# Designed miniproteins, single chains, part 12

Each design is a single chain, and the fold is of that chain. pLDDT is the mean over its residues in the fold that is shown.

## One batch from the design tools (miniprotein)

Design m382
Fold by ESMFold2-Fast:
Structure m382 (fold): chain A 107 residues (1-107)
Amino acid sequence: SAEALAAAVREGKERGEKIAKETSDKRKLILAAIAELLKAIGELYEAKLKLEKGDYEAAVENALKAIEYAVAAKVLAEAAGDPALVRSAEKLIEEAKKLYEEALKKL
């Protein structure tokens, strides 16, 4: 569990850093951060639906993906110098981690 969470955070950082290296254009970094936030929101929504249906293994998987995308969004938002997007990504990381822990307790 701690290993899976650490892997999702690491993969999110690597993903964000890779995308950030493709451009120094702040506007493109902002758009990339928003794209990753939308992916994170989608995975978080799927995780919530799976948890409600009792699909705990799928809920864990979707929550970990939400963490990965939200961490990537935070890296990109930091590279863009956008504090509002950084805060949005941090809130989403916190929500996804809580959902991950809730789903994991049901396994």
Scores: mean pLDDT 91

Design m383
Fold by ESMFold2-Fast:
Structure m383 (fold): chain A 60 residues (1-60)
Amino acid sequence: TTKYVTREVPESPGPYRPFVPIGHGMKPLSEEEIQKLVDEIARRAREAGSPATTISLKLF
């Protein structure tokens, strides 16, 4: 079929806790959705002139 359905985050039995420091009100998110969220955050950082990974230690 040539019809596309909008993908939504289904409720998973395994919530992604490593992203949240304290799971008080955790939201069950799919791994794919979490990956998209991380990508969006990284993209916003790049927009501000920051790279995806801001690890720069000078040897002085």
Scores: mean pLDDT 49

Design m384
Fold by ESMFold2-Fast:
Structure m384 (fold): chain A 100 residues (1-100)
Amino acid sequence: MEDLQAYYDRLTAMLAGKSPLEIARAGLLEAVEFIELLNIPLPEPVPDPEGLSTDELSDQSVKLFQHILKALNIKVDPNDDDSRNEALAKLEKLRREAEG
């Protein structure tokens, strides 16, 4: 619990003063980082984040995170905070293990 709270506090501080576009771009870049670190195959190329609108960045981020969760067999209910926290904890553990 402490580590998850510290993660959210750090994330909130990092996103403070950011525009919706900057937040959406950060989300897409994090999804791309997970894919690269975990060597997950993509069904289609990821577009350049600099060329996308906020809505397009958000849509692409959601699609990539859904693809990651499906590839890793992680089940998540977007309307359940506990389910989302479990998924985030599993992803963070896998990311840290992949980085060494």
Scores: mean pLDDT 71

Design m385
Fold by ESMFold2-Fast:
Structure m385 (fold): chain A 66 residues (1-66)
Amino acid sequence: NQKEIDAITEVARFLKERLGDALTPEQIAKAVSLIMKGASPEEIAAATGIPLDVAEELVKLYKEKV
C-alpha cells in the first residue's frame, strides 16, 4: 500500500515535469488510475492523450517503484 502510494506520487511528479501545464488534473488522475490497473502504454495514451513515449516511460517508472 505505502509503496504503491509512493509510486503514484512519483508518477504524478514525472507527468508534471515532462508535460507541465499540458495535462488537466483529471487527465493526470485518469493516467494514474490506469497505470494502477496495469494498463498498457498504448491504453494510457489512447485514454488520456499522453504521448506514447511518455506513457511508456510512465509505466516503466511505476513498475520499477512497486
Scores: mean pLDDT 77

Design m386
Fold by ESMFold2-Fast:
Structure m386 (fold): chain A 89 residues (1-89)
Amino acid sequence: KKTVVQKVGLPEKPVDPEVFRDTVSTSIREAFEKAKDDIVQLELEKGDKVQRITLSEEGIKLEGEAVDEEYTEIALQEARKELNNRLEK
């Protein structure tokens, strides 16, 4: 299977968590539309650091360097939500 990589830049704080959540959920949905049955990987970028979140039928895998705890938690929550929605269809 092909891996579709979607990059998400982290906004400077202070930020509205709901705005970032909407950005992440939109990015995941767009990546799923491109991937079809392929694997989706989110890359959270802060400067030269990259945190990777891989979404597949096997679940969610977290790898790479920690960029920001709050943003990573929001991204993981949205990844789980969007993956569950995809698997229920």
Scores: mean pLDDT 76

Design m387
Fold by ESMFold2-Fast:
Structure m387 (fold): chain A 98 residues (1-98)
Amino acid sequence: PNLEEAIRLLREAAELLEEAAKLSENEKAKEALEEAKRHVEEAIRALEEGNLEAALEHIDEALAALQEAIFHSENEKAKKLAEEAAEKVSEARLALAE
């Protein structure tokens, strides 16, 4: 697994999610974005502690929250940021499979 690349991608995703949450006016979208960010941060923590199993669980939960956020997003910029964050989280998951 490429831990360094996965952590970098997850950190980039967290920044995108923070920006998306600030732009979001829909309460459900904002809650889902904040939940996704929390899971991304927990995945980074797990990777830094060497717990790959916990990291993958948090990555899967982050992706689920991101799908919810994208579905409820009414702000085009926030939706695009959430979609970009989902790509970064998915790339991080692939880096962990190497």
Scores: mean pLDDT 89

Design m388
Fold by ESMFold2-Fast:
Structure m388 (fold): chain A 95 residues (1-95)
Amino acid sequence: SSIEDQIQSQSSRFSQISGRGRQIISDARQQNNQQVYQTGQQTLQLVRQANRYIVTAMNYYRQGNFSQAQTYIDQAQRIIDRATQTVRQGEQMIS
């Protein structure tokens, strides 16, 4: 897909994982589960890192530097995938 489509897709995934991470933190507080709480915080940290890469990719795209934009999109994708695995682990632990 185009660089614009990739950025839009990643931004959508960012929002979804962020919401799930906040839900894990809420559930962990109710259950006094410190490990799940830390997993939720790690999820949000990864989401913030991915967002910084997405913003950097957008800036390169606006400058016409498509090669650098793609590099940061690829880095954001790897972090989003890690955040997805981390949030899934937290959800399994709280169930």
Scores: mean pLDDT 88

Design m389
Fold by ESMFold2-Fast:
Structure m389 (fold): chain A 85 residues (1-85)
Amino acid sequence: VEELRRRAEELRAEADRLQQISDDYKNKFKEYEDKAKKGTPEEAIKYRALAQSYKYLSDVYDKQAANLRAEAERLEGEIRRLEAE
């Protein structure tokens, strides 16, 4: 049980870290979208390309974090079953 608990904690910590990275990229996406709206047409093209790059990275890390959380929740469920014996 303790080994499963430690593994679940590690997965949650990793998921939280990846979620923070995803959230940082989401903020950069919004920042560059705003710059694109306020810039010249030429600057808008450049900033939108950067914004889309950050959105892609945000989506990748968000999915990875979600997968790790799902694994942690599965292990936490197993721990609860074992301790409810």
Scores: mean pLDDT 85

Design m390
Fold by ESMFold2-Fast:
Structure m390 (fold): chain A 100 residues (1-100)
Amino acid sequence: SPTEEAIKLLEEVEKLAVEALEKLGDLRGAQAVREYFKELKEKIKKLSEEDQKKVAEILKERKERMEEALKNGDWEKFFEELKELVTLVEDIIAESEKKK
């Protein structure tokens, strides 16, 4: 389902971000990411199927960019892509709330 795909991709992004922060010794940042993504999952579950598909597309594209940055050892680009991913997903959530 669109919900299952979006949540699966979100959990894969969460794992990448948490593992990156733990590798850098930022245990507080890793915990903050887990808590933020838990709240983000609940917001995504409340979206329409159309908006969940848009979220899944963003998550998939940005995850690929994050993985490429990690492969190249580019930590700055990794966190830039994570920030853009969060911004784009939050924008979809904000627009969905305006329609209600």
Scores: mean pLDDT 87

Design m391
Fold by ESMFold2-Fast:
Structure m391 (fold): chain A 65 residues (1-65)
Amino acid sequence: SEELEKRIAALRAMLKPYYTDEEIDELIKAFREAAKEGEDAAWKVISEQLRKFNKKRLEEKKKLE
């Protein structure tokens, strides 16, 4: 749907400064699949992937300190 494509474009713009194009594409692919099941499923996938990214960054930062 047009609304879904607008949300995806906004998500790309928001994540672009912090993530690689490959990471963003993986997130968007998961979001598109989850969106077929409903809005709650789509947000859950985003939340879970962001938690994984945050955990990885915290572990990397801890190794540098």
Scores: mean pLDDT 75

Design m392
Fold by ESMFold2-Fast:
Structure m392 (fold): chain A 95 residues (1-95)
Amino acid sequence: MLPLDTLVELSDELYALIKQVDPDAPRVLTVGQVLALLEAWVEKNNLIDKEKDENYVNLKGTPLAELFGRDEFDLSDLEALQAALAKHMTVIPPP
């Protein structure tokens, strides 16, 4: 699991989702910023299943389901969330 302050460059697919929440977002963000913007994207699209859990999301039929390869996700599972995002985040080495 990457530290939340790690700088990452986003794939075209992930960046397209991030820009739906923040059109001015840079392509290089910290892992923590990516997770926060992804949570905001989920809230914007009303995908939280409040009947199950406030952190449980139904992704079926969304671009995020295709990105993660699954229809349902627990946003509180940070390890699983980072694993699903790993192919869409390229670590930028410090200068």
Scores: mean pLDDT 77

Design m393
Fold by ESMFold2-Fast:
Structure m393 (fold): chain A 82 residues (1-82)
Amino acid sequence: MKEKLEKARQLLKEGKFQEAYDILMEIVKERKKEYIDEVALLLTALNLGKPDVESFDELTDPYELFQYLLMKKLIEKGIVKL
């Protein structure tokens, strides 16, 4: 868990969002039992708004890190910005 989280942080720092996303999805699939569905996560991310996280080191919970990555990816693609 911790090693995967550290690897994901490093990948996010390098701008490798796809690789970081893949690692975080692996973690989420192992830990979550209920709303693992991508749609539910996307809707949750949309409702959170733009995250103001400057440092990935501040995101130690893999679930929070996954939500941040997902939100950042949505903002980057112009899907979120209402």
Scores: mean pLDDT 55

Design m394
Fold by ESMFold2-Fast:
Structure m394 (fold): chain A 95 residues (1-95)
Amino acid sequence: MELVEELQKRADELEKKGASLEELVEFAKEAARELREAGAPVPDAVAENGIAVAEIELMVAEGKPVRDALLEQAERAEREGREDLAERLRAAAER
């Protein structure tokens, strides 16, 4: 799927530049939006990660510290039975 390949190229460029957590969050949100707009089949895990990233960005925009936003989304993921996502969000909060 061409869009997925294009998004992977952009991810690789960000990694080469040593992208910050903030840049990775912005990219993940943009990637999720582009996949949705294109009507591409999105794996559940990718869609769920995109939603979590969008929620974190909204919390941060409302003045919540990034660490607190990550921890709140980790608690939500845990309540919804998404242990892998919760663990990744907690790891990001720990840096």
Scores: mean pLDDT 63

Design m395
Fold by ESMFold2-Fast:
Structure m395 (fold): chain A 65 residues (1-65)
Amino acid sequence: SLKKEAEELLKKDSELHREAVRLYQEANQSTPEEAETLRSEADKHFEKGRNYGEMARKLYEEYKK
């Protein structure tokens, strides 16, 4: 089902978003060098999550047709 596939992708987006937020929070409590690494990691998780969200949106639009 396209709807179920979209829902699973949104779940992955949400999980990656939560991980990114956690990494950003840890970066704020870290040394400048560690903070740079953590923010870079968070940015990658955020971007990957956003891509899953876009895939889910496209599947949902297909489901509505």
Scores: mean pLDDT 85

Design m396
Fold by ESMFold2-Fast:
Structure m396 (fold): chain A 65 residues (1-65)
Amino acid sequence: LSLVAAAISVVGLAIEVLDAEARVRVEGDKLIVEVRGASEEDVERLTERAQEVGEYFGHEVEVVR
């Protein structure tokens, strides 16, 4: 599966969960989601959901603030 499809899915999830801006970058087969202006609790929630998406697409996902 395409990493781009996984990245788009995670960005959509970030918008849905946080209603905030998120940026995604790809490092090899790992997706890194950068969230700005979100609370620490929102980042934790997004991390759990993003990991579920990553498992589905077979890629690791990390959320950073």
Scores: mean pLDDT 69

Design m397
Fold by ESMFold2-Fast:
Structure m397 (fold): chain A 65 residues (1-65)
Amino acid sequence: SLDELIEKIRELAKKLPPRLQQVVDQAIENLEYLKEHGNYTEEQLIEHARALLEFVEKALEELKK
């Protein structure tokens, strides 16, 4: 679900530097805004959340070096 994806993103983002945490937090706020006020379906919002999750996972992989 969208909520499960957002929670996973938030958990992983805690491991990111503060600047990247702010970027992720802003993206999540935008997704939550679009869920309530936009013409997006939940499936479309899930696709956007999956892209954000992939971004966070890639950033964490770079930090492991």
Scores: mean pLDDT 81

Design m398
Fold by ESMFold2-Fast:
Structure m398 (fold): chain A 66 residues (1-66)
Amino acid sequence: SANEEIMKLVIEGLRFMGDLVQRILDARRAGAPQSELEKLKEEAIKESKQFTAQMKKQAEEIDKKA
């Protein structure tokens, strides 16, 4: 069903967010300097915005066909 497809996209989005957080935690644990952590933060924000826009578009397309 369309609801199941949308919920699968939500779970995919949550996993993507978890991966971004893990990337920063791993860098911090490895002793990355503040400048590198700030760069990773900006990259994560950019990737999150792009991914969110794509997921929202896909969810709207699924909803539209229901």
Scores: mean pLDDT 83

Design m399
Fold by ESMFold2-Fast:
Structure m399 (fold): chain A 83 residues (1-83)
Amino acid sequence: ATPEQKERARELFEKATEILTKYAKNPEETRKYLEKALEAALAGDLDSAARYLQKALKAADAPEDVQSKASMLAGEGMRLALG
């Protein structure tokens, strides 16, 4: 991934975290898993990144529309982080 792709990935994860934690039942766990997902994606570990994203969504247990928006943003960030 280029430096520009990595920066965009961080921006997308920041937006996903902001949206998801606002409506999360477990905001601290949600934030923790999103941070781990971004870290794994930046390290090139898509399998771990996807696993942590799923844990974040489960911890959030937010309304479907919020989950979908956050999942799309974080998923796009993961793809950009991998190149």
Scores: mean pLDDT 86

Design m400
Fold by ESMFold2-Fast:
Structure m400 (fold): chain A 96 residues (1-96)
Amino acid sequence: MSPLEIEIEASFVLMQFSIARLLLERGDFEGGVEAIREATERAVALLESLGLTEAAARVRELGEKAVEAAERGDAEAAIRYLNEAADVLAEAVDAA
């Protein structure tokens, strides 16, 4: 994958995490859960394609925790896990 393709995909995934946060902040937990799942799947696929297996596993774990928190109606916890997942993705891509 080219550096430009990596940057485009990472930027798109980070935008999807931002959309998920906005949905949770607005009380749209159903939309938030769907957005978390989509963003997490794309982030994991990107990281695995780069051989960043540990970062991919961490993002998957954080995405699952965010979904569980959102399903309980805990927007604060879900947003915290999403922010951590976004940070893991950004740091891993910058280091690659």
Scores: mean pLDDT 87

Design m401
Fold by ESMFold2-Fast:
Structure m401 (fold): chain A 78 residues (1-78)
Amino acid sequence: MNKVLAEIVREAAEKLEDEEAREALLELADYIESSNLSAEAAAAMVENTLRVLGASEEFIEEVVQRLREAEERLKEEE
C-alpha cells in the first residue's frame, strides 16, 4: 500500500518547478513508504504539505483524488 501512495507523491513532486517544494514532497514520499500510515493519514499529510508549499487547490485536489483512488483499489485486494 504505502509504496503505491509514495509513488503518487513522487509523481506529484516531478510536476513542481520549485526545487525546495519538490525536495519536501520527495522526503514526504520516503516517509510514507517507510511508515505504517493509513491511506487517510497519508492523504491528509500530502494535502497539508502541498498547501504549505503554495500549490493550487486544483493540484491538491488532483493528488488527493489519486491517493483516494489508490486506497480504494488496495482495499479491494486486501
Scores: mean pLDDT 77

Design m402
Fold by ESMFold2-Fast:
Structure m402 (fold): chain A 59 residues (1-59)
Amino acid sequence: DEAEEEYMRKQLLDAGVTEEDAEKILEIVRRVRAEGRPAFSDEETKEILKLAKEGIDKA
């Protein structure tokens, strides 16, 4: 659902994450969706949090 992806991008940007790191997070979301999986793995969740944190820490 493209609307969910756009909503996630907006939430990440509003939280202070950079556009580059937000796009990397969305690539993980697209991968999970393409594989038909209903939820993220622990490793995927960890990577998402790392990317979000790195964007904020660069400021």
Scores: mean pLDDT 72

Design m403
Fold by ESMFold2-Fast:
Structure m403 (fold): chain A 100 residues (1-100)
Amino acid sequence: SPVEEVIKVLKETRDKLEKAKSGEEAIEVIEETIERLKELKPKLSPQNQAIVDELIEELERYKEKFKEMLKNKAKEEEFKEEKEGLITKIKHAIEALESL
């Protein structure tokens, strides 16, 4: 189903973010995920489209945050903390979607 494809994208994103070693790698994973979610969105119910829109907005905010951190030469530990926060949000989104 289209919802199962969204869950698969989010699980792959979680795994890729866990392996990402830099802010640049995290941004690439986020950009790929946003593109994949936008492609899947038209196949979803209106209610599930709203959930995906909120996820895209959240991912866009994290992308901009990581870009600002790179510009400001943030420490590796700071990138790791923000990345772990995003991973936690993705895990919660997966659990919520799997309960539908």
Scores: mean pLDDT 87

Design m404
Fold by ESMFold2-Fast:
Structure m404 (fold): chain A 104 residues (1-104)
Amino acid sequence: AEKLLEEGLEAYRNGDLEKAIEYFEKAIKEDPNNAEAWIYLGQALRDQGRLEEAIRYYDRSARIGDDRTRATALYLRAAALEQQGRHEEAERDRREADELLARA
């Protein structure tokens, strides 16, 4: 899983979003509970303008991740929700993320 994430991140840094998505999808297929893979897939999709799909994958990451990963996913989902004008949902995500970090 970690190696696939590293390969995906390298493709992402090179601007090859399609290749990055392929590696992140392979990581998820290998371990669907790899919350970081869902975050990276969401980031690549957001950069492609696929914002609603990114929100769904951040949601998935938040549901399965540890407290730190969950907080990260919630902050990223909040940013995407703000871009959609969903301010109340974004504020709830930020509050939940802050609570998770205070607990960690």
Scores: mean pLDDT 85

Design m405
Fold by ESMFold2-Fast:
Structure m405 (fold): chain A 63 residues (1-63)
Amino acid sequence: MSPAVTEALALADPGQAVVRLGALRDAGTIDDLEFAQAVGELRDAGRLTVDAEHQLVLLQLER
């Protein structure tokens, strides 16, 4: 993973982590695969809350 993804995953709020990852994807810093891997890391760690899932849905709709 890129340093930017590692920094995003280090955020205490999983909703903010998802928003940051989405912004990195939209800027072209990371691709869809790296975004999916980073979200998978949050999910596997048990950090992906209902609010973070809601942010993922919103990011999908904004594409």
Scores: mean pLDDT 69

Design m406
Fold by ESMFold2-Fast:
Structure m406 (fold): chain A 95 residues (1-95)
Amino acid sequence: GVTIDEELEKKLSEASKKIQELLDKAVEEMKKRGEKSPKALVEAIGEVAKRPEVKEEALKLVEEGKALEAEKLIVLDLLSRVDEEVAKLVEKLIE
């Protein structure tokens, strides 16, 4: 198993909090649009994160029925913007 040291645990906690804040904003944006679908959530996340290119790629994956791959793409992009070290660790764990 991988042992997470106290500094990495703190970075994970801080990154998780930042991701949760962004997801909460995306859910609120989705509620304002009145649509509850994977597509609406991806569009809301893309708008909140200000990443139109990532949004377009994730939407294509959702349309192809690859919702989990779209979620992975969005999560890794958001993580890389809040903590690059945490993003690299998560990418290795989900490869």
Scores: mean pLDDT 67

Design m407
Fold by ESMFold2-Fast:
Structure m407 (fold): chain A 66 residues (1-66)
Amino acid sequence: VKRFVEELDEAAEWARQHLDPEDAERLVELFEEAKRAIQAGDMKAMREALEQAEEVFRAALARRAA
């Protein structure tokens, strides 16, 4: 049973290793925002950060395919 915060840290490490530095930096920022929102109990801010992370991740993958 993994804590959700640990999964976000793992995702950030993966992004730093496999994505372009600019895309990885943006994803790490969004994951840190999500972690902060979880700690504050702000579920809306967490959802917004994760939705933005999804968009950045899809754009980064599309750039790798080009």
Scores: mean pLDDT 78

Design m408
Fold by ESMFold2-Fast:
Structure m408 (fold): chain A 75 residues (1-75)
Amino acid sequence: MEALREEFEAKMAEIAKEKDPRRRLALTVREMLRTLGRPELGERMAEGILKMSVEEAQATYGPVLAALAAEAEAA
């Protein structure tokens, strides 16, 4: 569990280096859902984010990311 969390945190640090905020959001959602055992849902959400504007994606999926982060910490 903890080793997987450290790997996840290292991956998040790499994603944070992505300069396109929409791509960072898509990569973050994909990685969080992969960690929660829902990789296919993560891929679909990431594709949706990449089809939106940055502003639309942040407004729509920002709250989802916060909820996923809370779930990951509670597990």
Scores: mean pLDDT 73

Design m409
Fold by ESMFold2-Fast:
Structure m409 (fold): chain A 72 residues (1-72)
Amino acid sequence: MEELLEKIREALLEAGLSEEAAEEAVRAIQDMLPAMPIRVAAEEATRYAAEKDGLSEEEKEKAIERVREVIE
């Protein structure tokens, strides 16, 4: 799990999120995991972090796609 979360963090940074936003997303995923599947948790956390970081809709969609590639 730790390796997967680190890969997600790296994917978010590559998609243009700040380090703070990427760390926040990883924490949100960890908080959500007991209640939902990793794919759902990662998608929701990525949307939230990207919006908070001021990314455009297109950039947000690309970030979600990158995270999905890591999980799949």
Scores: mean pLDDT 79

Design m410
Fold by ESMFold2-Fast:
Structure m410 (fold): chain A 64 residues (1-64)
Amino acid sequence: MSRLERALEIALAGEKAGRISVEDYARANELAEGLDPAAVKARILAASGGARVLSVREASRLSR
């Protein structure tokens, strides 16, 4: 699995759960390292049907 595909998998899993953990967010950022940030963002938005990936702050709020 490519790094981009793995990052998309984590983003979609977070959306299905209605949140993304701090650990999953960190791992997605690590997997996206060295990739074009604009291309990664476009792919995540396309895969999520236009919804955005939660930020660390938003994920922490929903986890409580």
Scores: mean pLDDT 53

Design m411
Fold by ESMFold2-Fast:
Formats: sequence, structure tokens, C-alpha cells
Structure m411 (fold): chain A 120 residues (1-120)
Amino acid sequence: MDELMEEAEKIIEEGAKEAIEKESVEEARKTVLLATGEAVVKALEGMGYEEAAKVAREYLEKAAENPEEREKYIGEMLAEILKLTDDEAFALVQAIVAYGEAAGKEAIKELEERKREEAE
């Protein structure tokens, strides 16, 4: 579990660094979402939850392609994963998603600061 979380954090941190270099806030959000999604899928596969990993991939693809319904698809993904995993595995998925959300907010803040400096 701890090793899976450390791997997830590394994937998300790499995605956040890539997001800061994007031209738009939406591209940055999509980049962090895809990195968070990869982290969730790898953690589920590492724990042996192949069906939950498949569900995560399907909903994350929909969330990436549909920014207006992104929160809905993430919510539906978490609800389905909850049914397919135990409490410990689901807690790890929630922790990874929360880490990704926090990393995404920081990356967007840095992107906005970069754009402000470039405008001067």
C-alpha cells in the first residue's frame, strides 16, 4: 500500500510538472487528470483489482474528453470502484485522487503566475 501510494505520487508529480508548461488551464487540468488516472489504474492493478482498473480507465477517458461533465464521471468512477474493491483499496484510490486534485490546483496556480510574468 505505501509503495503503491509513493509510485502514484511520483506519477502525479511528473504530470503536474508537465501541466505547468501547458498553454491553457484546461490543457493543464487534462494533463493532471490523465496522470492521476494512470496512478489510480496502476495502484488498482498492483492490488489485483483488474475489473476496477478497467472501470477507472473507461471513466477517466470520458472525464478527459468531456470537461463540462468531468466531476460527474469522476464521481461515477469512484462509486463503481467502491463496489469492486475493499475498504483499504478504496481508501488508497481516494487518497490518490485527493493528491491529484491538490497537485492540479498548485500546477494551475504556477501556470497562471508564469503567464502573468510573461505578460510583463
Scores: mean pLDDT 83

Design m412
Fold by ESMFold2-Fast:
Structure m412 (fold): chain A 76 residues (1-76)
Amino acid sequence: SLDEEVSELTNRYNEIKSKGPEEIVKKLNKKIDELEDETSRRFAASPPTDEAAERLMRESIERLKKILDEAEKELS
């Protein structure tokens, strides 16, 4: 489910936050903030349907996965 994917991504974020140097964590937080801002603007411009909201949430999850993958590679 979407909720399970969000939980997994939250766990990955917390792992990076606990293990990462401050500079990597700050960079990650900036990218997440930018994604949240973009997603909010897309929601505001979107049709007010559950289907549209689910689609946007799913797309945001995919982009967040990429952001987390990049941060994890920087920690390697």
Scores: mean pLDDT 82

Design m413
Fold by ESMFold2-Fast:
Structure m413 (fold): chain A 64 residues (1-64)
Amino acid sequence: MIENIVKKAVEIARSDDIFEAEVGLALAEMVLGIAKSENDQDGVKIAEKGVAEAEEILARLRAR
């Protein structure tokens, strides 16, 4: 379930729009916060990867 939500967040971030990429990053960060609050170590690891991917996408869009 966390995997599916993180995947959708990264897909939103992969748009050509900075605002949509910011929304995707925010969703990935929200899921990371939830996983940490539940002490779900596997969920934290998945969400951390999603946050990193969204951050890379947003950084590339901002560098254009």
Scores: mean pLDDT 80

Design m414
Fold by ESMFold2-Fast:
Structure m414 (fold): chain A 93 residues (1-93)
Amino acid sequence: AEKELEEFVAEKKPKAEEVYKNGSEEEQKKFLVEMAKEGMELLEKLIEEGRYDIFNKQSGRKLTEEEVKKLLEERKKQLEEQAKKIEEEIKKK
């Protein structure tokens, strides 16, 4: 799971650097929303594949399936709320 997240970050890094250096504030916010959505999809896929290693590493212990599902739902909600705030800020411009 950690390798998949590292590959995701590595793939997005050149675009992130370009957007943060040369992009407008609106383009930066759009990029963050896009990354948050793609990150949620990746985490969901990893959990469906039974790949809990990233959650185990972050918690410092082996998590049950129920605990992992609860953490995923909580993260999805937080990322969705964050993405919504960014989208609303873009609309206000």
Scores: mean pLDDT 71

Design m415
Fold by ESMFold2-Fast:
Structure m415 (fold): chain A 77 residues (1-77)
Amino acid sequence: MLTADAEPFEPLLYPKYDPDGSGTVPVSQLPEVQREESLTDEEVEALKSLAVDGKVPLSYIEQAVLDRALELIKRAV
């Protein structure tokens, strides 16, 4: 059966990306985010450019994941 729980991305990332609950993700975690969320190298480079003191706001990562999902949906139709 198809369920919403089977979607490849989530609005909130898992605590493993943000163990301190700071709302930011270290750039060192971006390779894991890229692998889990199927982001392109260009998207990861954009996130790195948005980093402040080596950390990327979680909201920017969520936006990149949403943009990727929308692109995949658009290509499916």
Scores: mean pLDDT 67

Design m416
Fold by ESMFold2-Fast:
Structure m416 (fold): chain A 65 residues (1-65)
Amino acid sequence: GEEAAKKAAEAGAAGDVAAASALGIQAGRNGTTPEQGKEAGLEAVRAGGDPEAGFAAGAGATSSG
């Protein structure tokens, strides 16, 4: 769960919306909470990433968990 959420944040920081979304969904399926997904998305944005990628990561975690 946590490792997938961290990878989602890293993908979001890199601006890769598709990878951030896919990793967010995996984090949710692995028992990451919606709150953890949201935190990963916010960290991606704070690191200078694309806000859309951060949103996609958080939404993926929420939909799957």
Scores: mean pLDDT 65

